Designed miniproteins, single chains, continued (2). Designs and how they scored, part 97

Each design is a single chain, and the fold is of that chain. pLDDT is the mean over its residues in the fold that is shown.

## One batch from the design tools (miniprotein)

Design m7582
Fold by ESMFold2-Fast:
Structure m7582 (fold): chain A 105 residues (1-105)
Amino acid sequence: SRAEALREAARELREAAERATRLILEGRASGDQSLMASGFSLFATTVEAVLARVPDLSPEAREALRRAVEKFGEAVADPEKAEEYVEEGMRYTEEAVRLLLEQAA
């Protein structure tokens, strides 16, 4: 059902953001830029898959996801501020998750 798809998308987005945060911060700590990039790619790919699967997602949720992708990308582009950017990416992801769960209700 649509509600099940929204709940599944919310779970996948949260898990992807948590994994992206871990990979980016581990990559920063080890100087592994490919690990940081893989974290960003994982999150960005998950967002694209969710948008394709749930095309009727609210404009507010889409904007929150767009900002989350931007912040995780900024973390990879500016490793010195990676902690700040992944925190912002997580905040936008949680906003999107909240909006998806509201649509599922």
Scores: mean pLDDT 91

Design m7583
Fold by ESMFold2-Fast:
Structure m7583 (fold): chain A 80 residues (1-80)
Amino acid sequence: MEEKIKKAAEEVVKKFNLPKSTEELLVNAVSSWLEDNGLDEVTEENKEALTAFLAQWLRLGDIPEEKAIAAAEYLAELLM
């Protein structure tokens, strides 16, 4: 799972032209969210909740709302 999350984070950072430092932060954010919710993978059942969490987290990092939502959706899809 960790390698899958890392590859997804790399693709999101590249696609949305985010700072390189965001890659490691995204890996940690996804991993922590899964652990906090007692989950070991992203599924259709939990994808919406993860997407909402990531969009809010990215917005708190001064990423514009529209871009944050799009990046969160793309990351969640890559993790399916």
Scores: mean pLDDT 81

Design m7584
Fold by ESMFold2-Fast:
Parts: sequence; structure tokens; C-alpha cells
Structure m7584 (fold): chain A 71 residues (1-71)
Amino acid sequence: LSAEELREKYRELLAQARAAGIEVRPVPDLRGASKEEIRRAAGETELVPASPEQMPAAVELQRQLRELTEE
């Protein structure tokens, strides 16, 4: 994947987490980020569910973030 494709996938996962009411930490600025910087950001991203009902979605999105670090 290109750096732009990785950045887009990462932003999409963060948008899904936020839409589900899940807190995303940290919130990186990915403007001009390289592939390695995007992978690092994805690996450093922690999803914090506000309720038990959000836990399955948080777990699945965290798994997808880990997969992104391997691209």
C-alpha cells in the first residue's frame, strides 16, 4: 500500500471508532507522515470504550489497527 492508502485506512478506522463513541488515544497528526510513521501511529493507538457495550467493536477495531502495522 502507498502512504496515502495507509493514511486513509488509518483515518477510516479512527472514524469508525469515534462514530461508535470509542475514545481514540493519542490523536496523531498524520500530515506528510511516511508509511513507517503511519504504522507506528497505528501501533501506538489505544481505543478506550466508554461502556461494556462498546467493547466488541473496540476489540475488533484494535485488531484492524494491528493489521495496519503489518502493511
Scores: mean pLDDT 76

Design m7585
Fold by ESMFold2-Fast:
Structure m7585 (fold): chain A 70 residues (1-70)
Amino acid sequence: SSLEEELEEFKKELEELKQQGWSAEEIREYSEFKIKKLEEKAKETGDKDLVELAKEAKKITEEVLEEVEK
C-alpha cells in the first residue's frame, strides 16, 4: 500500500542520515519537523491515513534512534 511505501521510504531516509554520521539529536529534529508537517496536513485534509502515517513515523524514529544510542 502507499502508506507502507511511504513508511519504508521514511525509514530508509533516517537510516541514510544515520550512515552519513548524523547525531541522534539531528535525526530527531529532522524527523519531528517532517512528522509535524504530516500532522498539519492531516488536520487540514481530514485524511486518517496521514494521521496513521505520522503515528507510525514516530515509532520508526524511536527505533532508529535506539540503534544510534548504543
Scores: mean pLDDT 81

Design m7586
Fold by ESMFold2-Fast:
Structure m7586 (fold): chain A 58 residues (1-58)
Amino acid sequence: MEYVVATEDIVALNDPSVVIPKGTILKVVKEVDENNWEVELGGTKVVVPKSKLEPYVG
């Protein structure tokens, strides 16, 4: 299962009312395009820029 961490506060591209705080661990669902991933946050799926995420290694 692929996990990433937010490197900064992120405003979701598909819903600007959703802000993901820096340090949030997110589950990658799928690639939307070359620059963006769909991630799962608390049962909600949001689109975020890949450049603001890094791999979470336990």
Scores: mean pLDDT 80

Design m7587
Fold by ESMFold2-Fast:
Structure m7587 (fold): chain A 116 residues (1-116)
Amino acid sequence: SKEELILQAEIELGVGQLLAGVSKLTGSRELLIKALEKYVEAAELALKAGDRELAKEALRLGLEVAKELAEDDSLTDEQLKKAIEAVRRLIELARKLGDEKLKAEAEAILKKLEEK
């Protein structure tokens, strides 16, 4: 149901926020990447449910985390690959939402990650 998709999106969003918070305390890039993946999952679930506002909220939080990862020169090849895959999904989400500003922001982050 739409209600179950929204609930799952809210759970993934909350898990992402927890992982991002723990990452800030510990400096763990693995947790920051997991937070990014959770925000992407939350945005995809919200969009499937037709909740465009929740999808944009999750997309904005994902972009904030992706910016931090783009500034980190210490990512492993596997971490960099996961970050790039997640940002590509954020670009597709912004495109589906028709948000040219968020799409441009995600594309700029992707370019920075690909330069690593």
Scores: mean pLDDT 91

Design m7588
Fold by ESMFold2-Fast:
Structure m7588 (fold): chain A 60 residues (1-60)
Amino acid sequence: MLEVTEEFENIERAIGAALAAIGLDPRAKVKVEGTTVTVEAPDTEAGRAALDYVRAMGRA
């Protein structure tokens, strides 16, 4: 299982990133705590894409 935790500028961005991760891999498990998003996904192409997206969004 792969995991990423990323902090976002605001709650709206955090929720958007969490929803996008689920859209990329429906098997992803997401937790949103304020502006912090934690995503766990299997080590698959879809799972890696979900984690990479969350990382990219958090650093934007």
Scores: mean pLDDT 80

Design m7589
Fold by ESMFold2-Fast:
Structure m7589 (fold): chain A 63 residues (1-63)
Amino acid sequence: MSPAQQEIAALGERAAAARTEEELLAVIQELVELGNRLTDPADRALADAVLEAATARLLALVA
């Protein structure tokens, strides 16, 4: 995996392990900041997928 893909995978793991709204919001913020730095469309697509999953998890947690 590229360094970017490894960072995205680590953020996805952190999102899956997150137990609080604060932890999920921190991961979402890091994913958005990382997305702004990504130049590869494939890496951006992976980051967007992880961000969507983290956002869905946040909505389920605060429901």
Scores: mean pLDDT 81

Design m7590
Fold by ESMFold2-Fast:
Structure m7590 (fold): chain A 55 residues (1-55)
Amino acid sequence: LVEKAEEYLRKGRELLEQGRREQAIDLFRQARYLAELAGDEELKRRAEENLEKAK
């Protein structure tokens, strides 16, 4: 779960650089969900920060 969430965060940032904002938001939401399932509060916070910046 943690590895997958980190992968989604990385891909989401790449999508933002490409201007693909809606796809990046979707990946950040998925990363947040996986972080919640894993109980990783730091990873969840990172996903939420990326979501806020993408909006």
Scores: mean pLDDT 81

Design m7591
Fold by ESMFold2-Fast:
Structure m7591 (fold): chain A 111 residues (1-111)
Amino acid sequence: SPRYEELLALYDRALAETDVERKVELVKEILDLGVNDESLSKEELLLILGWVAGILQDMRDAGERISRELAEELREAIDRFTATAVARFPEYADYIRAQHEGIRRLLEELE
């Protein structure tokens, strides 16, 4: 996808971002752009889930915390993204749902 380069640039910015609120906004932007780009392959969509999980895991391991409001907004973005991914690639539904549950648990740990 031509947008994959834009998504990758946002991911790199999220990794370098030290402000928690800005980092979460970048993650939400990645999810919102990804869900609206029908040209993304299954591999690219699954990579985005891995990027989100990795960022949240690194934040948890660093002892970072997010507000309940930001966690709720991010849950809504992830719920929309995973629902769209399952609808587009139902053969990967079990894998996508497992990743979704892992991400939701990470968000609970960050609140």
Scores: mean pLDDT 85

Design m7592
Fold by ESMFold2-Fast:
Structure m7592 (fold): chain A 59 residues (1-59)
Amino acid sequence: SRKEKIIEELERMVEAAKKANHPGYEDLKELLEKVKSLPNATDEEIAELFREMVERAAA
């Protein structure tokens, strides 16, 4: 599902940030945890959370 693909992508980003000791690691980890904790979240809600994270990282 789209949710599974988003979780996989977030997991890859978290691992990459961890290995690079990136300052965004905590934010990515918290986002991944939040997405996983919302089993009934729609693909749209998950995509919105991901979009907000990307916008903040780009600022």
Scores: mean pLDDT 72

Design m7593
Fold by ESMFold2-Fast:
Structure m7593 (fold): chain A 66 residues (1-66)
Amino acid sequence: SLSDEELEKAIEGLVNAEDLATARAGAADILKHASKEQAEKALKEALENAKSPAAREAATDGLKRL
């Protein structure tokens, strides 16, 4: 599982990702290191706050992998 600080930083990185490779890396990091419950919450939050199409796509794909 991730600490609250690590989880917040991961969400922020995904939300602000401008390219698909960066966004996918952020989503993959959340899926690998967060608990299933943390990952679901984080990816839903990232999808809601996504600033780019890349961030939105990576968060959506991440949720499908849960």
Scores: mean pLDDT 85

Design m7594
Fold by ESMFold2-Fast:
Structure m7594 (fold): chain A 98 residues (1-98)
Amino acid sequence: GTVTVTPTTVTQGAETTLTGTLSGDLPSPSQIVLADAEGRVLAGSDAVPAGGTATITFTAEVPAGTYTALAADPAAVAATGDARAGVAAVGNPVTVVA
């Protein structure tokens, strides 16, 4: 399966809503999360079924840089705060600009 998130660029300090789409063979439900280079979850959607669409609303108070959209197991993310505990698909990068 795949996860795709738009927009791919967010401005630091601005509230932004990302829209994510899950496609193909993914666990149901899956959560769309935005993670740093270490896999730490910075923001996440509600749990959605395979082939579903979800939104992530957050203020980019994180450092400028590249973050990764992931489809992950909602239970594993909730338990650990780490998207790598239950990754089902790796999506596109999301760039935070100053």
Scores: mean pLDDT 76

Design m7595
Fold by ESMFold2-Fast:
Structure m7595 (fold): chain A 81 residues (1-81)
Amino acid sequence: DDERDLELLAKTMGVSVEEVRKWVKEFEELKKKVEEDPEAYKEEALKFLKEWGEKLGKLKYEENSAEEIYKAAEENYRKVE
């Protein structure tokens, strides 16, 4: 379930699901480009993956920052029963 994966990524990164969807879409497009022409896009794809891999790792250790972002998001979306 792609939606579950997006929710998990959003929670890990401390951002909205919509932002993760945009990022994932860009990542999928980059994957397609690498498959089409690996020599031209291989280095860019590896750099992109490494940067986001490091970002996810850092966010996991910055627990307080992630919690603050989620609390702020929850407050903004707390207009329902």
Scores: mean pLDDT 60

Design m7596
Fold by ESMFold2-Fast:
Structure m7596 (fold): chain A 74 residues (1-74)
Amino acid sequence: MPFRLTRTLSLGDKGADVLALQAKLKALGYYDGEIRGVFDKELEEAVKAFQAANGLPVDGVVDEATRAALEAAK
């Protein structure tokens, strides 16, 4: 299924959305940690690296802009 997120995600969040985020960032080469559904410091660092690479605010929060960029990424 295509990658899709519907809520803002940040450090400490858990769930299927976090699993999808970890899988997407791992596929893009930004995340090398375990896909466990917990938004930890390693995932926050991966999000910041992705944000920096895509000209987004580097805050480690997966907001609407970061979500749209992730959906568009190959």
Scores: mean pLDDT 79

Design m7597
Fold by ESMFold2-Fast:
Structure m7597 (fold): chain A 84 residues (1-84)
Amino acid sequence: GSTPLAELKRKADQLSLEERAKLAAEYFKDIPVSDEELKDIITGKKITPLYPFALPFTRGLSDEELEKLAELFLKHYKELRSKV
């Protein structure tokens, strides 16, 4: 079912960076994007059409935490897509 953005944000706030990365990877796994685009979605370095959908996972994080989240997200995203 569809999870409201506010509920998703509250759920993400209770998760570790690793768990947030896994949840984000599951959320984006069906969307074909490049490694660079994936990092931009998480870090906000470049505003993409998908950036707003990553906000529940990225809000309140420092630049260092965002870089760590982006690395973990990319790792889990690639693993999920390689199994499909």
Scores: mean pLDDT 72

Design m7598
Fold by ESMFold2-Fast:
Order: C-alpha cells, then structure tokens, then sequence
Structure m7598 (fold): chain A 119 residues (1-119)
C-alpha cells in the first residue's frame, strides 16, 4: 500500500494529475499514509479521495487534511463503487473549494490517479 501511494505520487508529479484515489481497508495503514505523504500531497496541491472500508477511508481523509491536503472520504468498498459515485465526489470536492478536479479512475490498483478533465 505505502509503495503504491509513493509510486502514484511520483507519477502524479511527472504527469500533472490533480488527485489520487486511495482504497484502504485498515485505519493503521490509512494513518501511516497520511503521516508519510500528507504534507507532500498538500505541497503539490493534490486532492485525496479515500475509499474502501468506511472507518479506514475516514481516517485517511482526516490524516491527510490535517497535513494540509484537501481530502474527502467516499463510502465505497471498491474502486467500482467509487467510479459510480464520481459525480457526488466532484460535488463534495467543489464544496472544499476544489473546482478543477474531474476525471476518470484507473481501477487497476489500490491507488488510482484522478486525471484532469480536458480544458
């Protein structure tokens, strides 16, 4: 999991992605991700959408937000459920002041890149 977040973060930096979708199943892993990567995510202006088990997703969103990255938890146990909720996720991100993040999820990893919509 942590290696997947690090790889996705480096790819987001290189390719100019606006956000990360992170699928987490335990609160301890969620906390470690927030502590290790949250500040760098905030400095890069990356938005984090947390999915998976509700308690773990909430813990990740809170930990990342405390480090300065905009974040939201989505009650979705799988990447497929998160994809179905994409319009609602966008609305919540806009409520957080994030007006530029719309995209497609890759769905192949526990961490996916949220791509910027074509201008």
Amino acid sequence: MLEEVEEALERAKKEGYDGLLVNVYDPETARKIGEKFGKKLGEMGIVVVATGHREAADALAEAVRKQGAPSIAVDASTMEEALRQAPAVRAKLEELGIKRLVGSLTGEQNVALIERRRA
Scores: mean pLDDT 66

Design m7599
Fold by ESMFold2-Fast:
Structure m7599 (fold): chain A 94 residues (1-94)
Amino acid sequence: MPEALKAMAEGNYDEAIKWLEEAIKNRPDDARAYLLLGAAYYNKGDFETAAEWYEKAIKIDPKNKDAWRFLAEVYRQLGDEEKAKEYEEKAKKI
């Protein structure tokens, strides 16, 4: 994980994705790794792939408010304002 966090901090999202994919292969229940994959794809402008990883993070840890907020922001970028509002309200109730 430290290597992935360093790559994220440096803006090297392709390197971060490589490290995070290895982290998930070794620990498939690591909600943090899924959350960081979503963030990496979001920063690359791949909002559809970012949504997939955030949705996986939520399935592992549905009480993570940040994952719901990030998913809301992704759907806002995709132009789905109704889904964005739904996920934002979900985050507020956690």
Scores: mean pLDDT 84

Design m7600
Fold by ESMFold2-Fast:
Structure m7600 (fold): chain A 69 residues (1-69)
Amino acid sequence: DIDELRKEVEELIKQLPDPELREELLAFLEEFDRQDKLHPSDDRKTRIFRLKKINDYLRKRIEEEKKRQ
């Protein structure tokens, strides 16, 4: 479910201790939402695939930030 993946990504961003990094990642997620609205012809499978890729990217960024702290 796209909504469930979207909420998971948002919750991961909220867990970041660095407010600057959190703001950057929220902006990235907002850009994803904007692009998704600009391309409404994309099928559900493609949208889920892109969201999963973003989730993987965010998990890597969170791991990197935690190691930096």
Scores: mean pLDDT 71

Design m7601
Fold by ESMFold2-Fast:
Structure m7601 (fold): chain A 97 residues (1-97)
Amino acid sequence: MTEKSAAEREAAAAQRAARAAGERVVAIAAPVEFREAAERLAAAIREAAAHLGLEVRVRLFYQEEVSEETLEQHKFRAEQLDALIEEERRILAEEEA
């Protein structure tokens, strides 16, 4: 799949909105695994902007963090729903025969 993450889409939308408003905003989208790297990059951008006398807002967007327990619960619920939908389809197909 080549779809952009929700964080990337949100960052792009924020950047376009800021540009339309004439504001100087740097939007960074990163997977949660690269949070520390994104925070270091944001700090470097803020420091460079300060040295240049520029007011720049840096916004960070991350993919939502889920605990392993929450992720397993969502997977379990999805599997149960898929099973129920398949069973419903079989019952309806048998009643029409």
Scores: mean pLDDT 64

Design m7602
Fold by ESMFold2-Fast:
Structure m7602 (fold): chain A 66 residues (1-66)
Amino acid sequence: AEFLVSGDLSPEQLTGIALRLMGVPGVRVEIVGEGTLRVTGDLSPEEEEALRAELEAIPGVTVERL
């Protein structure tokens, strides 16, 4: 699975998102630009759906599935 997570995010919000994602087994997080994270992982369909829903629930965040 691969997602782009972007938005008008503070450094503290980006750090919080990255720490949350690092807690997911098999997930890698890369900062690809200001306010943008690339999330890559070998996730089940259920894990992908849960992760996407959690990220989309964060105010000011846009999640794009690649």
Scores: mean pLDDT 74

Design m7603
Fold by ESMFold2-Fast:
Structure m7603 (fold): chain A 55 residues (1-55)
Amino acid sequence: SEVDEKISQVEAEMGERLRETVREGREQGWSEEEIRRRAFEEAKRGQEEIDKVRA
């Protein structure tokens, strides 16, 4: 369905943003705790976007 396709796209984009967050954090010298916190925030944002698509 169109909804399933959109969810798949959001999941792919979220995965890329998570990878970018880890890479950027390591390059900027963030602590592992900071990287974990930002990754959690990014995952939460992605879940909220998925929930919107399902609404």
Scores: mean pLDDT 83

Design m7604
Fold by ESMFold2-Fast:
Structure m7604 (fold): chain A 82 residues (1-82)
Amino acid sequence: KAEELLERARELEREGRLLEAARAYREAGEEYEKEGRYLEAAEAYERAAELLAETLGPEHEEAKEAFFKAVHAVLKYLQQLL
């Protein structure tokens, strides 16, 4: 399911539907995180944060939350290596 959400996000981005794409990337990140796939989650959250910052502004709560989710996912990935 995470891969299906990621593909939907990529399709929305190709269509120029950037806000919808950003939210789909966030959903993909959440699904990867549930699967313990923290590196893929971090990548999805990072793309969501970039698009949310572009569409809503970098100070918007949604953009900040996606950015912090990406950071947290990286930290979880590093914890798995120990």
Scores: mean pLDDT 86

Design m7605
Fold by ESMFold2-Fast:
Structure m7605 (fold): chain A 74 residues (1-74)
Amino acid sequence: SMEELEREITEALGTMAGWVIGQQLKKQGLATEAQVAAIVDAVAALPSIEELKAAVKAMEKAASAAEALAIAQA
């Protein structure tokens, strides 16, 4: 029961985090609509909150790097 609840919470958090970061990546031209959906599915499937945090942090770094590149190319 507690393990089931933990999985459901992790999946819900992963879905939200994946969608938010996926939209930021899409705005920077780093992801298509289909890739955002794939990112959401992949992040929601992560087995722990710690792995979810690591994935979100990595995606935030990618979005920040893309923004820096866009500014440099402007």
Scores: mean pLDDT 75

Design m7606
Fold by ESMFold2-Fast:
Structure m7606 (fold): chain A 91 residues (1-91)
Amino acid sequence: ARELAKKAAEYALEAAMEALRETDNVEKGIGLVLRAIGTILDAELGGDPKKIAEESIEIAEESKKLAPNNKRVQELADKAIELAKQALKES
């Protein structure tokens, strides 16, 4: 659970960073990147894997909405969601 949640947070950060590069909504893009950094930090500090997985799904889904036509964002976000769902099943 913990390692899957951390990996989900890492992919959520990659999706948010890629979405930030693509988006005209720079403020929202920066917000998602900061949320993803906070989620990774929570994971490193031994935070709740369920909370980390749930936050990673939300960040990934918002990144998909922010860059709906960017295939790389969709792929990274989908990977984050997949890993987060696996973490939740092990919780």
Scores: mean pLDDT 84

Design m7607
Fold by ESMFold2-Fast:
Structure m7607 (fold): chain A 75 residues (1-75)
Amino acid sequence: DAVPLTPEQLEKKKKILEESEKELLEKAKTEEEKEIIELLLKANKLLEEGKYEEALEAGDYVNKGDLEKAKEAIK
């Protein structure tokens, strides 16, 4: 069973996500790949913040290949 994350665990997860984002962006070969990675990482951060509607909308648009609408959803 999942236990709610403590503030310390949330901070560690945020740092891990920021480091992973940097590494993934460096490995991305095209602008589209970088955009998809950035959108997915931002959607994951929204889930951590409890902004579920915005995160789900962004993820749905990424899955549909509508990157412009995904960007709007996470703003």
Scores: mean pLDDT 69

Design m7608
Fold by ESMFold2-Fast:
Structure m7608 (fold): chain A 71 residues (1-71)
Amino acid sequence: MSKEELFEEVRETFGRAGEHGVELLEAGKATPASLALAVMGINALLKSEDPADRERGEELKARLEAALAAA
């Protein structure tokens, strides 16, 4: 595994973790762990050099803010 391959795999892993965290919060499973997953995943996507990752991060951020406002 090259350094670039490792970074891409880590990026996809954080993206998926962020989505899962947001889905848990939307399902009413608001825990420190689900919030940490959502925040960590969103921050990783928003710091990406890939515009598609940043757009996905902004979408997840909006969903997180809506879920927290509803809780």
Scores: mean pLDDT 77

Design m7609
Fold by ESMFold2-Fast:
Structure m7609 (fold): chain A 80 residues (1-80)
Amino acid sequence: RRRELEELLERLREALARGDLEEAEELFLEALRLAEPEDRERIAELGRELVRAAVEAEGLESELPQALARLEGLLAQRFP
């Protein structure tokens, strides 16, 4: 499990670096399922990078605060 999480996080970073937001989102959701509470900060950081990149790519900068709030809500539900 821990090894799988590290592999997913590395692939997620690579997808973000390439601008492959579709793959990055899929990898983020898989990493979120495998993550433990101690991984919350690392997952949150990557999630914020993904949200910013996705909002910028779609030209929806005005929605960034709402998108970040939705991410924080998801993290709070996953890591209570």
Scores: mean pLDDT 80

Design m7610
Fold by ESMFold2-Fast:
Structure m7610 (fold): chain A 79 residues (1-79)
Amino acid sequence: SLLEEMEKLVKEIAEIVKKLPSLSPEEQREALKRIEELYKELLELLSKIVPPEVFEQAKAYLDKLLEAIRKYVEELIKK
């Protein structure tokens, strides 16, 4: 189901974020690119299961979460 596909994407993103501190700076950059790809797939699936008004609101919150992850990666790379 679409919901199960979304759950898989969320779990993959969470696992990548958890391992970020143990990665090299190059691997952290690659991990961020992978997170962004998974995020785009998640938004595509979400757009198919929720009304447009709900999608826009959910996207706004998810965009804030992605920005927080980007900042986290930037802080890790600064070492």
Scores: mean pLDDT 85

Design m7611
Fold by ESMFold2-Fast:
Structure m7611 (fold): chain A 80 residues (1-80)
Amino acid sequence: MKVRVRGRGLVVSDNGKIYEVDLEVEADTPEQARRALAAGGRAIVNAIMDGKTPEEAQKAAEQAIRDAGGRVVRLEVREL
């Protein structure tokens, strides 16, 4: 069975920049999908808080999602 979960939100960096995040992941179980979404979201927040670019945040999220056993369906990090 394929399970998809999606998370959207805003991340505010220490310099006051605001980023919109839209992340959808697919996995074979609901537990794997939730873990992959959480791992991807944490990677984005950590990268943004560390002063990384949106592209670096996306790469970190892709790796974290793969490491958690998920697959990326949608991944967007955009400065507002």
Scores: mean pLDDT 85

Design m7612
Fold by ESMFold2-Fast:
Structure m7612 (fold): chain A 79 residues (1-79)
Amino acid sequence: MSATKVDFSNVDEVLAFGKRVLDRIAAASRSPEQFRAALAAFETAFRSELLAMGVDEATVDAIVAELRAYGEELLAALA
């Protein structure tokens, strides 16, 4: 893993980081379908990374749920 300033035990920092990644994915996406596929891949990868960093499953589920809601808002803006 690359070094990062994100404290993965700090939910607000993790959410801010995830939202920045989703903003970049949305900006690069040319269609709602492309973004939906990228959002699903991001959720899988991000969940895996948080679990690998030792974040507990309940906290990971809460973070992924908030990022999914944010991603759905971005998806609606692309439609």
Scores: mean pLDDT 77

Design m7613
Fold by ESMFold2-Fast:
Structure m7613 (fold): chain A 85 residues (1-85)
Amino acid sequence: SIDEEVRRALVIIELTNALLAAKKKDYDSAIEGVERAKKRVEEVFSGETLEAVLKHLDEAIKALKDGNYEEAIKHLERARDLVAA
């Protein structure tokens, strides 16, 4: 459905924005982007896919808080790939 496609696209946009912020080491924008993506993904996905995406987003938040932008980028890319599949 169009609504499902739009919601999926919005999650991809939020993850892309968070990823770009993390690459720039913009902590505030990266954290905000990941938290927005978490809220949207809970509305779009369920079951195993939701669990996998949320795990990577939580690990990205943890990495950002630790100042580990490389690890955060890795988790954000994996979350985006899972959403795009």
Scores: mean pLDDT 87

Design m7614
Fold by ESMFold2-Fast:
Structure m7614 (fold): chain A 72 residues (1-72)
Amino acid sequence: KEKLEKTLKELDKLEEKLEKEREELKKKLEKLKAEGASEEEIREAELELEETEGLLGIVRGVRNIVEDKLKK
């Protein structure tokens, strides 16, 4: 169980990092739209946000599996 606990802590740190990146990308995207940035710049920010959200989903999925094993 000790190894699973360490894995859970590392996943929690990674999740926090990705959540912060997602928030920063959302703010960047909102700012670009508010300032009338080019469609290219907006698209790039949207793609970065989608990639970060995808990674966050994967990390959360793995974390849930590890947490379930710890409860067993």
Scores: mean pLDDT 81

Design m7615
Fold by ESMFold2-Fast:
Structure m7615 (fold): chain A 89 residues (1-89)
Amino acid sequence: TIAELEARVAANPDDAEAWLQLAKAYLQAGDYDKAIEYAERAIAKSTDLALQAEAYLLLAHAYKAKGDDEKAAEYRAKAQELALQLLKE
C-alpha cells in the first residue's frame, strides 16, 4: 500500500525502489506532480540502470499527461537509451 511505501522511505530515504513504487502509485492515482517528484528521488538515490530507465519512462508518462509533450519526448528518449544498454548485458 502507499502507507507501507511511505513508512519504508521514512525509515530509509535512500530506498530508491520504494520511491519508484510511490511514483507509480501516484501516477496511477492521477497525481502527476507527486509522481514526478518521487520518480526524481528514485533516480537521485540509485545508479541502477534498470531502475533509472523505469523512472525516466514514468517521468515521460507524467509529463505527457500534463500536456508537456517536449519533456515527455526527452525523458522517453533517456529511458530508451538506458534500456538499450541493459539489452547488451
Scores: mean pLDDT 85

Design m7616
Fold by ESMFold2-Fast:
Structure m7616 (fold): chain A 56 residues (1-56)
Amino acid sequence: SEEERRKEEEKELFEKLKESLKTINPDMSEKDIEEEAKRKLPALKESIAKIKAAEQ
């Protein structure tokens, strides 16, 4: 249950990151956007976890 929930959260974060990257860099290739999103995912997940703990 928690693992499935983590997968869904990761998928949503990944999609949000891709959209943000597309907005900032509209000329970037889809592959570059995905790679940057994957690289930023761990840091973003940690930031969100801290925000949730502090009641965002």
Scores: mean pLDDT 76

Design m7617
Fold by ESMFold2-Fast:
Structure m7617 (fold): chain A 66 residues (1-66)
Amino acid sequence: MKKYKATLTVTATYPDGTVETRTFTVESDSKEEAIGKAHGLGRRAMVEAAKRGATVDMELEIEEVE
């Protein structure tokens, strides 16, 4: 059965020059589900960082695993 691994990296750059990186990894039998779950986690991190005045960048990697 095909499995999909989604890795979402969220980078938050704060006004004081501090950079925080958070990585979320989700595995699912569905590519769409893996992407959706990863984005859900990243959205929470993004909202929190944005409330603190950070500029947020997100990078998503999706991999098919067997």
Scores: mean pLDDT 80

